# Designed miniproteins, single chains, continued (3): the designs that were tried, part 8

Each design is a single chain, and the fold is of that chain. pLDDT is the mean over its residues in the fold that is shown.

## One batch from the design tools (miniprotein)

Design m8258
Fold by ESMFold2-Fast:
Structure m8258 (fold): chain A 95 residues (1-95)
Amino acid sequence: PDERAERLTREAQSLAEEAKKAYEDAINDPSKVDEAQKRIDELETKLRELAAEYGRLAAEISPETRQRLVQAFGDAATAIEGARDAVEKAKKELE
């Protein structure tokens, strides 16, 4: 039902916010880069779990709800990718 999709949307938005924090930590404090990388790996795992849950309910929700959820997942994936790029750059600067 749409309530489950709304919850998944909120969880995806939360992952995007956590990814932004990991990005800020990576660029502001290179000593935390390993911690930031671990957090990003955890966020990617959580996003995959949310995507699997979406696959189970996608046929049961409205097209409008599905579009919003897909957008939230896309935003989360983009934020996680940006954070990973920041960690990679910080690691190279520590070499």
Scores: mean pLDDT 80

Design m8259
Fold by ESMFold2-Fast:
Structure m8259 (fold): chain A 118 residues (1-118)
Amino acid sequence: ADLEAKARAIEAAVRAALAASGEKDEYERELLALGVLAAELLKLGLSLEEVRQILEILTQSDDPYIEHVARLLLSLLESSDEYIKAAFESLAEQLRELGREELAEAVLRFADWVLEQK
């Protein structure tokens, strides 16, 4: 499939989620953006390599915010299995504290999927 088109659709979804959320704290916005990015990537049914390619495209975004969260997620995916598990468990817990239970479950499914692909 066209990975560039998928990357642009994900970028739009992250922006739309942030606009709809009403989150004003920069840290909470970053958590939400990371969670939405992971959830949208999981929905695509792609390989881990294709997910990395989409994230690489997003690191070239003209939106510094999208570039930043894509770079963070890429860095996380290249980390040890123990670090990936701990980081996504922490992200899920923080998303639950923000009332984002479905998103928390989605990021845990994304982490499990990543670890199964490695």
Scores: mean pLDDT 83

Design m8260
Fold by ESMFold2-Fast:
Structure m8260 (fold): chain A 96 residues (1-96)
Amino acid sequence: MEEIERLSEILAKASELIKEGKYEEAARLLEEALRSGELRSGIARLLLAYALEKAGKVEEAKKVLKEMKERLKELSKDPEVAETAEKMLDKMIEEL
């Protein structure tokens, strides 16, 4: 799908920015892509939370992870998968 190709491009660019220590630029790129609807990916949201945390925007990173938990409850039809992912997200939030 068209959106998958764009997702790969944005994720690659964000990953390079993170490797260069440009965490705020990576976060802005990911936020803009998610806001514009170009990305609808859990991976993109996880990478955004990571970039925000490394940029010192801990509260913004926690907000992104909390929003992912709420969306996971709506999208997952398997309670065990949802519970496992929630526990992982909670650990990520606690380690921030």
Scores: mean pLDDT 72

Design m8261
Fold by ESMFold2-Fast:
Structure m8261 (fold): chain A 65 residues (1-65)
Amino acid sequence: TLGDQAIELFKKAEEAFKEGNYEKALELLEEAERLIDSLNVELPEDHAFLVRLRELKEKAKEKLK
């Protein structure tokens, strides 16, 4: 599903972040965010996932500054 694809993109973003590829991590996180937005569904799992996604996105942005 699109939700599964967003989760997979997040996992790839975590891996890119660990490797020091912060721009790639940010790109993947933004793609995952777009997929979640396209689902237009409010679930508890989506909320927890979005919190983690936003945290990693902010960390990646800080590393690029």
Scores: mean pLDDT 76

Design m8262
Fold by ESMFold2-Fast:
Structure m8262 (fold): chain A 60 residues (1-60)
Amino acid sequence: MSEEELQREVDEALAAMIVALLHATKEFDKIDEYIAFVEKHLGPEAAELARKLAEELRKS
């Protein structure tokens, strides 16, 4: 595994953890803003993962 691949996995895990925290605190308005922030700073793959997790949490 390259350092770039490892960093991407860490970024994706961090994005998922933050989305779960925002859901737990009922700050749903901030989830969409956070996804936009993730796309800008961590890239589209991390943002897509965060978006999918947010959709799952909204259904729960």
Scores: mean pLDDT 71

Design m8263
Fold by ESMFold2-Fast:
Structure m8263 (fold): chain A 64 residues (1-64)
Amino acid sequence: SEEELRELLEELGRKYGVPEEVVERAFELFLQGKTTEGGVLLMLRGGVPVEEVEKVARLGEEIL
């Protein structure tokens, strides 16, 4: 669900100190099926490790 995806991304943002604006943009991109673009944004602007981005993208597809 959208709510589950939002919670997942917000928790990831807290864990890695990602700006809330970046988390919100990634959420919108994931909802649009732009998981690669959202993942790249989290990595480059949020400093999230690639391995964690891959896990979130997989889980996001399972819960949407």
Scores: mean pLDDT 80

Design m8264
Fold by ESMFold2-Fast:
Structure m8264 (fold): chain A 65 residues (1-65)
Amino acid sequence: GGGATSGRAAAEAGAAGDAAAASSGGYEMKLWNPQSEKAGLEAARAGAAGDAAAASRGGYLNFMD
């Protein structure tokens, strides 16, 4: 289940993924092209996967209650 604590971890993971994508040559630095577009989608998907992992890990904080 989602919670404020889990949301913080997810936001951090998402922000890190976003920063890494932008830093390592995201489409904002490169010319827009099909590979860059797919790289952007893959970065978003990786962020979502990180979010799911963070939620899965942080979920047991709710069970701690």
Scores: mean pLDDT 55

Design m8265
Fold by ESMFold2-Fast:
Structure m8265 (fold): chain A 66 residues (1-66)
Amino acid sequence: SLEEAARGIANAVRTFGPSTVTVRGATVTVEGGGAAASSVFSSREEAIEAARLAVELEPLARLEVL
């Protein structure tokens, strides 16, 4: 589900520490602490929604939609 995807992104932020969550096309990338992880979504709209939900859960995350 979208909520499960958002939890996955939030978990990456918790693991990496202060992070930038970037949406490029339908891909969400989390970068922080010298680490990076990416997830590909079926649509750009789903990617943006999952990233927004994740950033709301994690105050150390910054969202960039490109």
Scores: mean pLDDT 86

Design m8266
Fold by ESMFold2-Fast:
Structure m8266 (fold): chain A 75 residues (1-75)
Amino acid sequence: MTERAVEAARELAGEKVAEELKRIIDYHLANGVDERTAVLYAASILAQKGLITREQAIEIAVRAGVPREDAERAV
């Protein structure tokens, strides 16, 4: 899941955004958060910071394996 999220972020928004997404995912995983929730949190945080659009955040989560309905609800 994490690898697909990072690849999607790189394709949609570039390397620096992909690196920041991975940093946020790794932080949440280290704190006991499950991988799906960590991906959703990271995408949501990047959208809130204005580094990606809400639509890009949803697409990152979907390409990582999160159902679109769940991604749209969480972001």
Scores: mean pLDDT 87

Design m8267
Fold by ESMFold2-Fast:
Structure m8267 (fold): chain A 94 residues (1-94)
Amino acid sequence: MEEEAREEGRRAAEAAGRYGALEAAARAAGDAAGYAAGAIGAAGAALNAALAALKAGNKELAAEAAREAAEAAREAGGELAAKAAEGIAEGAEE
């Protein structure tokens, strides 16, 4: 589950960066955000901000927001949300 959440996060970042606001990117982003929302609302909000930054073409801001989400999720004990956020940060940096 943790590796799956991380892979979904990475996939969401890749789709958001490649396709911008297309539905394929939205679907992948939705899957990653689902892990965060199920565990921690604050982490979910930060992940949404990271994906919005990616769609706007700001990879640096997206990676920063995603890492902040991962730290918040870990502090609150939401390991799946943290792994999803880490995946988004890694995808944004590529």
Scores: mean pLDDT 61

Design m8268
Fold by ESMFold2-Fast:
Structure m8268 (fold): chain A 80 residues (1-80)
Amino acid sequence: SKEDKLKIAKQALKDLLEVADELVERSKTASPKEKEDILKQLEKMKEEALKLSEKYELPQEVTDKVLEELDRKIEEVKRL
């Protein structure tokens, strides 16, 4: 049960990061308005990652790594 919950949580975080990568790629050719919407979506993804961490009792190290990766993606979009 705990192992299955961790697998589900890890898959959900992986899927979330894949969507974040797609948003970063879209931001490279996006209008200023679309770029703002992408930034808002990336910020919501940080909230989703925190909710998944709490729900599945993920180790803080896993949560911190995902949040750091999302922050890096947000900075990349802002620098475009």
Scores: mean pLDDT 86

Design m8269
Fold by ESMFold2-Fast:
Structure m8269 (fold): chain A 73 residues (1-73)
Amino acid sequence: SPLEFMRKEFRKEMEKLLPELKKKMKEKVEEMKTASKEEQRKLTIEMFVEMSEMIAEAVERALKLVKEKQKKE
């Protein structure tokens, strides 16, 4: 089904993006060690934004693949 194909491709795209996300998260965690309480809150928000952007990118890539498959059928 298209939905199962979407889920499978989304998972694959997420797995491809995980190493870069881990690198960015590690950098933010290191910044938090020397940051003020206010800066730690800002860094936490930035981490959530980066995660949200990664999820959005994985969704967009999976949707593109679903559309390409539908055009071939």
Scores: mean pLDDT 80

Design m8270
Fold by ESMFold2-Fast:
Order: structure tokens, then sequence, then C-alpha cells
Structure m8270 (fold): chain A 58 residues (1-58)
């Protein structure tokens, strides 16, 4: 389950242009994104959170 959440988050965020790295902390549930711009970071965080919600509801 945790691995599926991580994969979904990374896949969703990686589709956003300008994203360099995505990290999901399994202990805290925190999503961290490294991106070229604030807009790319915000878009990646939103996509990652949406992906996490989809996996948790399955």
Amino acid sequence: MDEEIRKAIEEAAAKVPGVHEVHYDLETGEITVLANSEEAKAAALEAARAAKERVLKE
C-alpha cells in the first residue's frame, strides 16, 4: 500500500514540467517537491496530493 501511494505521488508530480525531485515521507505523510519554479512546485504538490487521495480510496 505505501509503495503504491509513493509511486502514484511520484508519477503524478513527475508529469509537471520543471520538477526535479519528489519525496514522500512514509512516517509523516509529507510530500516534498523540488522544482524550477514556485508554479511548478505548487502544481506538482496538488497533483501528488490528488494521486494520494485516489490510491487511499481504492
Scores: mean pLDDT 77

Design m8271
Fold by ESMFold2-Fast:
Structure m8271 (fold): chain A 77 residues (1-77)
Amino acid sequence: KEEGEVWLALGEIAHAIGDYETAVKQYEKAIELLKDDPEAVAIAYRLLSEAYDKLGKTEQAEKYRKKADEIEASLGL
């Protein structure tokens, strides 16, 4: 899980500097590695949705927002 958390952090750095394309790739890698951690996956889906929205990819942003909402609902968040 530490590797997935590192990829999530790298994605957040890319996002903060405006490199949304790199942020998307790094968040996708984080999600793959964090599959068994629903709370971390929900966070990653939220961030991925925001990055896609910044890229103007509204359909992808909506898709990942819904995935985050579903996980948060299942966790009682």
Scores: mean pLDDT 83

Design m8272
Fold by ESMFold2-Fast:
Structure m8272 (fold): chain A 65 residues (1-65)
Amino acid sequence: MELERRAEELAEEIRRAMDNVVSVEVEGPTIRVTYRESTVADELLLVGFQVEAELLGVRLEVTRV
């Protein structure tokens, strides 16, 4: 499915761009990102990925631990 493939591709982009992620999980059209610490740059990247996810029609869920 195109939507699932888009979710997987975006998950890979997130993992590549953010070194401090604990996990990036893909469940169908949903991407779950868990991270520990963030900088201003990381927060801006997350905002950008949220917008990209909305444009792709996938759901992005972000959790800080």
Scores: mean pLDDT 78

Design m8273
Fold by ESMFold2-Fast:
Structure m8273 (fold): chain A 114 residues (1-114)
Amino acid sequence: MVLVLGVLVDASFPGSDEEVERVIRAFKETLEEEGITVGEVLGGTVSSLEEARRLLELWAALGVKHLLFIGPQSRYEQIKPLAEEFGIKLYHTDGSVEEARRLARELAEELKAA
């Protein structure tokens, strides 16, 4: 199975680029350990809901159905209904590598069941 993965980072996220890369790497490596091939990763940073909506609409048209969101819970709650509108399932982490690995296993199980 080949996955097109979206990764969206909130501009207010206080972590470094290295911390963001560590979270993304943990998520991707865990998916690959579970037998899911990550074929493409579409990445973006958003500072507003208007930017998030535009990226979600574009990425949905490009075949993204699963998206890792890195940012605060409050922004996740605002973006979730927009993602649902475009048929994209959100996986949320506040920057935790452990949470990213847990979410990747959940996504892998979902993809294996389909």
Scores: mean pLDDT 84

Design m8274
Fold by ESMFold2-Fast:
Order: sequence, then structure tokens, then C-alpha cells
Structure m8274 (fold): chain A 86 residues (1-86)
Amino acid sequence: NAEELIKRSEESIAKDPNNANAWNTLGRGYFNLGKYEEAIEAYKKAIELDPNNYVAWYNLGLVYEKMGKYDLAQQAFEKSREAAGL
């Protein structure tokens, strides 16, 4: 569930704060709880650590869509496609 994703990712980040996948998982936990601003910050941290993390870019796009920020969502989805080598 969302609470378990947050707990697991926080434990991983405490062990290794440069673990981009843990930050992406933290973002997913916040997104599932409807905490969109916290989700954005976590996804941005994942992207900062690994700019080729196409999953984090895609998830960032989904958050922007939920917030009605369609231009930012389209940019994030395009970055996801580029990062995936598509």
C-alpha cells in the first residue's frame, strides 16, 4: 500500500540518499496518497540523481496531469520517452 511504499523508500533513502529508485518509490507513495507536491519533489530528486530514469519522468507527468498542469505533463512525458531511448 502507499504507507508501505513510503516506509520502505524512507528506509532505503536513510541507507543510501543517492538511490534514485528509492526516491522514485517515495514519489509513488505520495502520489497514491494524493500528496502531489511531495510526489513532485521526490520524483525531481530521483531525476536529479539519474536523469535517464524514464520511470520517474513518466510518473512526474502523471502527477502534473492529476493537478491539471497539462503542458508540464506533456514535457515530462516527452523527457520520459527521450530517457528511454525512444
Scores: mean pLDDT 89

Design m8275
Fold by ESMFold2-Fast:
Structure m8275 (fold): chain A 82 residues (1-82)
Amino acid sequence: DIRKELFEEARKKLIEKYKEQGYSDETIAKIDEALRLFEEGYSDEEIAERTGLSVETVRKIRDEFLKLFHEEAKKRGLKIIK
């Protein structure tokens, strides 16, 4: 439950950030799909194939998502060792 809540909060923040940066609705939809596939456990290569994004772009999205996910976990009092 809490993990899914943290995921959704980080996902919302990342999508909002990309919208504020002027990414197109088409690109935002691909990024949103990539984040859904991350939660389902797909690899960066599989996500790239499914979304049409480059593997490099998928890795960048994953890194930015994980940063926001860890920041949200800290705000909610969850300890993260690194």
Scores: mean pLDDT 80

Design m8276
Fold by ESMFold2-Fast:
Structure m8276 (fold): chain A 63 residues (1-63)
Amino acid sequence: SDAERSAAASVEAAKKGDAAAAGTAGYEQGLVSGNRELARQAAEASAKGDAAAASEYGKQAAA
């Protein structure tokens, strides 16, 4: 699904240390799944430069 693809992209970006890409993928995933709160958390973590947290919120939004 699109949600699964976005979650995978968020994890991959976080592994590369790209906080902005990780946050963007998590935000998009939240929009697709309707999990607005986790999408917000992913975007906030990305803004703080926390790629790992951004990726984790993205994965949770996919669930």
Scores: mean pLDDT 69

Design m8277
Fold by ESMFold2-Fast:
Structure m8277 (fold): chain A 67 residues (1-67)
Amino acid sequence: MSEEEFDREVEIALQEIKATVAKLAGDYKEAAEWYRKLADIYREMGRTDLAEEWEKKAKELEEQYKK
């Protein structure tokens, strides 16, 4: 992997951890924000499939906590 790809993978892993921690803590708004950041990174990588999955998860999570 290039150094650029490695740094991006580390950023993805870190944001996934932050999203999981926020969700477990019941901070659904913060978790949804991390999911959107993940979607943005995957979109920049040309992984539109994964970007759409994370956007969907973020939207579902926001709708869940608004109830």
Scores: mean pLDDT 77

Design m8278
Fold by ESMFold2-Fast:
Structure m8278 (fold): chain A 87 residues (1-87)
Amino acid sequence: SEKVEELEQENEGTLKTLKYLAEKGDKEGVIELLREKLEEVKEKFPDNKEAIELLEEAIKKAEEGDFEGALELTEEAFKKEIEYLEK
């Protein structure tokens, strides 16, 4: 699906930026980008509760300074976004 391919490319770009910000120790940048992504998912796919909850937990981990946990949860959220579109 073209929509799946577009979302995968967008999410890959977001994940790359998040990893870069985390490597630089930019906690505020990580949190801001995760919040932007959460709002986008809520707007486009409000019924994708699994992806929304994973992104909310990722923000919490980033706020605690756990960038590894935040990135792991973000990757899982992105998998749930793709699974939602394939249903």
Scores: mean pLDDT 85

Design m8279
Fold by ESMFold2-Fast:
Structure m8279 (fold): chain A 73 residues (1-73)
Amino acid sequence: MKAKSKVEEIRQLREEALRAKAAGDTERYQEIVDKLKEIYKELLSKPYLSFGDIRALAEARAALKELGVELPE
């Protein structure tokens, strides 16, 4: 019914990445990590962030850090 929020999308991607990592599925893990990086980069490139975008950016950063991915400073 209502569109999936960006925060919910990021949380689901994080869960799926952790599951793929636990299963040893390196290909699936990398695809999800790349998708999270894409979302992070897209949000970071926005000239104006809504409250939802700020939350999504924080969630994406936390997810990538939890997965051991180096973030560009």
Scores: mean pLDDT 78

Design m8281
Fold by ESMFold2-Fast:
Structure m8281 (fold): chain A 100 residues (1-100)
Amino acid sequence: SMSLKVALWLDAVARALTDPELQKAVDAIAQGKYDEAIKILEELIKRDPNNADYYLLLGFVYLEKKEYDKAISYFQKALEIDPNNTLAKKLLEEAEKLKK
C-alpha cells in the first residue's frame, strides 16, 4: 500500500541522517534512480552484510521496479537479520500478493 511506502521512506530518511553512504542511496531512490541506488546498496552490503536496512531498501527498489521475486528475497534477508522488523514483514506480504 502507499502508506507502507511512506512509512519505509520516513524510516529510511531518519536512518540516513546517521549514515552518509545510506543517505546517497535514499537520495537516489527519491529521484527514481533505482539502478544507482542498487549499486550503492550492493557496495554497502559488501562492507556490512549484517545491516538489515540495506536489504530492506534493496527489496523496496526491486518492488518499485516490479521485480517481485528479488524484492521478496531481499525482504526475507532483512527479516533473517532483524526478525522483529514489522515494516519488513508487511512489505514482504505486499510483494507476495503483487507477484500473484
Scores: mean pLDDT 83

Design m8283
Fold by ESMFold2-Fast:
Structure m8283 (fold): chain A 96 residues (1-96)
Amino acid sequence: SSNEEAKKLFEEGLKLLAKKEYEKAIELFEKAIELSTDKRLKGQAYFAKGEAYLELKKYEEAIKAYEKAAKLFEEAGDLRSAEIAREKAEEARKKL
């Protein structure tokens, strides 16, 4: 399914993130977001995009990604992940 493909892209993106290949990781997270109908997976992918943008010192992009992650986690009923995503957005705001 497109959701299984999205999960594989997300997992490959996480491997690139661990290797500090931030721009390539972001591309895979964006593809995972596009293919997925799973709000939790989309939230995870947006959160990981935020992490990559934060490492690239692209703070405005990081904030937007974390805020989208928080909204998607809330819509998925994952209030804890939504709270963490909002805390990360606030952390990025302090870098502006």
Scores: mean pLDDT 92

Design m8284
Fold by ESMFold2-Fast:
Structure m8284 (fold): chain A 64 residues (1-64)
Amino acid sequence: GSMAERAARLRAEAEEHRARADQIFKDLWTNPAATLDEQTAKSQEIGDHYARARRLEAEAERLE
């Protein structure tokens, strides 16, 4: 049904946000010249992506 399709799309979007967070983390880990400000900004960006993924998964779960 449409609800199942919406849930699937939300879960796929959550997976993309997790993948993006993981990529930012790897990029930060491999950057030997990252300043404290850059590290803080990237850490916030990683956190935002994980928070978004969690919200999308919660929304998908409500749709069952």
Scores: mean pLDDT 84

Design m8285
Fold by ESMFold2-Fast:
Structure m8285 (fold): chain A 70 residues (1-70)
Amino acid sequence: GSEEERQAVESILQAAKDGHLNVAAIAAERLADATTNPKVREHLRKASEAAKQGNKDEAIKHLQEALDLL
């Protein structure tokens, strides 16, 4: 449910903050494919793309925006 998705996004956000951008990218992409919320999906996809590019600040921003919707 929403609480489980929220906990998943919080975990991905922590990984990104800790500099584990490869982990954050993969996890955000997988969660984007699983979520039924299109706005959460968009932010998770943008977070994954930013993390793949090594843009930690942009990845964190999009993960926080996804979290704020849950």
Scores: mean pLDDT 88

Design m8286
Fold by ESMFold2-Fast:
Structure m8286 (fold): chain A 85 residues (1-85)
Amino acid sequence: GAMADAERAARIAKLEAEYARELQTSQNHLKQADEYLEKGRKALEEGDEETAIEYFSKAGQHYIQASKENDRAAELRAEAARLAA
């Protein structure tokens, strides 16, 4: 019925909005990872290996978070597609 169709549309819209937010957050983490990689490279050039390791570790953490957010985005898109079918 019309109420069930409206509720389904609302759920799909919510999932699509969550998908967009997960992609945006993933992109932000990738940007931060790249910035930490650059800082790590500069620390290595200056001979500060301990600081370089810390920056590379932070870059790795941001890449892991980006990956998790991309996986969550894929799940949200799949659920939206299932509801739309």
Scores: mean pLDDT 90

Design m8287
Fold by ESMFold2-Fast:
Structure m8287 (fold): chain A 85 residues (1-85)
Amino acid sequence: SSVETALTVLEAARRALEAGDLEAAEVSLTLAFGLLGQLRSAGETELADALEPLVEEAARAVEAGDIEAALAALEKARARLREAA
């Protein structure tokens, strides 16, 4: 499902951040933005709208090198996705 795919991608971003690999985290977050479009296409508009600011927050934190803030934003996004699964 689109929700399961999004959880997998956010988990990849989390693991990259835990490893200090900001480049891998940026790649995973770029994929997550693509998956927001897939969620909307699947009729999950409210979920995509809730996730978009959290993915944006994580991406901005990665650009700033703020791993703690990026992980916090990802935890919020993953919690929201688990509610929908």
Scores: mean pLDDT 85

Design m8288
Fold by ESMFold2-Fast:
Structure m8288 (fold): chain A 70 residues (1-70)
Amino acid sequence: MKEKAERLYEQAKKLAETAKKVAESNPELAKEYLRIMEELRKQVDSLGDKERAAEIEKLVKEVKAALEKA
């Protein structure tokens, strides 16, 4: 169980970095990554890992901020 939450969190971090990089050039793609990150957050939350779910929510807010600035 711990390993699955870790893997989902690592995927969310990679998506956040990529989404922030493409937010200016391709905001549609960044929004699609944002949607996937929200699904990963829900999966982590359903596994009972509230701390990692909250960290993914912070990453989601960072991507939203990047889209607002782009």
Scores: mean pLDDT 82

Design m8289
Fold by ESMFold2-Fast:
Structure m8289 (fold): chain A 72 residues (1-72)
Amino acid sequence: MSKEEFEAEVLLALGDMYLYLGKQALSKGDVETAKEYFEKAIELYREALKLDPSNETARRGLKEAEELLKSI
């Protein structure tokens, strides 16, 4: 694994974490907290894709986070 691939994996894991936290906040009716977490997830997924543009998991996570953010 290259240094760039490792950094992309770390960013992807953080993006997934924020996406999950955003969904949890939304399920509790905390729309403001959910919005902040989805915005952080989007930024992290975009950074992961800059390092590894072929990462399908990052592309999927980005799309889901963007769709959830647009729904609130």
Scores: mean pLDDT 86

Design m8290
Fold by ESMFold2-Fast:
Structure m8290 (fold): chain A 66 residues (1-66)
Amino acid sequence: MKEKLKEEGDKLKDEGHEKGNQGKLEEAAELFKKASELYKQSGDEDMAKQYQKASDLAKQAAQKQK
């Protein structure tokens, strides 16, 4: 059911933002990546692209932290 996949994606997205606010950028990147995958499976390509970019940016920021 696509609606359930979207709801799971929304939950992971919110957890990713929470981790990002805590400065846990590597954990945020993983959560955003999982959210993006769930959005893609739900057919929400816009949200999938948005959170794939968010994951990539968070991963890049985490790498810059050393």
Scores: mean pLDDT 82

Design m8291
Fold by ESMFold2-Fast:
Structure m8291 (fold): chain A 100 residues (1-100)
Amino acid sequence: DAEIAELEALLARVGALFQQAVAAIEANDRAAFRAYLAQLRELIEEALRRGFLEEEDAERALEHLEKAEADEDPRRALEHLGEAYVAFTGPLAERLRALR
């Protein structure tokens, strides 16, 4: 099933980027952190364009990424990043389960 394969591939890419963003903030590499967040924003836009993500879920995920990027406290930035992860991957995982 092409849609299942595409959703699984998207979830894998999203998961890898979130883990890289976590590693960057833990290393105090704000430039790398911002670069990974930019890539995550592009994937949210891709998921929305493909109809894999609802507009409201995309807006929620983007809001949390913006808060993560803006927060100078690494612990709060990680909290916002975690909220973005759930907002983005939750609906994608739900869609994948519904297709199975």
Scores: mean pLDDT 87

Design m8292
Fold by ESMFold2-Fast:
Structure m8292 (fold): chain A 73 residues (1-73)
Amino acid sequence: SRARRRAEMAEKLRAEIAALLASGALSPEIAAVLMDVLDRQEAGVSIDDIADRYAAVADRLVAEAEALRAAVA
């Protein structure tokens, strides 16, 4: 079922994040954010939709920073 596949994917991703955190390749702060993303996915939001949402927020913040730089030039 789709619910089983989502749960299996979330478990696999949590294990991967834990391994990266243990190896020092990932900061605890970033690991916490990624775990929050997986918790939202378990609530029935797709991982792709969550990733697209966070990418859109990042793009908006970059655009705002560029606008602020232009305003002080």
Scores: mean pLDDT 68

Design m8293
Fold by ESMFold2-Fast:
Structure m8293 (fold): chain A 57 residues (1-57)
Amino acid sequence: SAAEERAREAAELAREGLRNGDSEAMKEAGKQIQELLASGDPEAIAAAERGGREAGG
């Protein structure tokens, strides 16, 4: 789904940001995940939670 694709992109951006020490990439990833969580869409929320866990360990 589009929400799952966005969550995957945000998680990948967060992982790259963490690995490279790129604070801007991490902030952008966090913003994208926060928007998915705030959407009120259960699918988007589940995808964002999964992506956030993958990015954070």
Scores: mean pLDDT 75

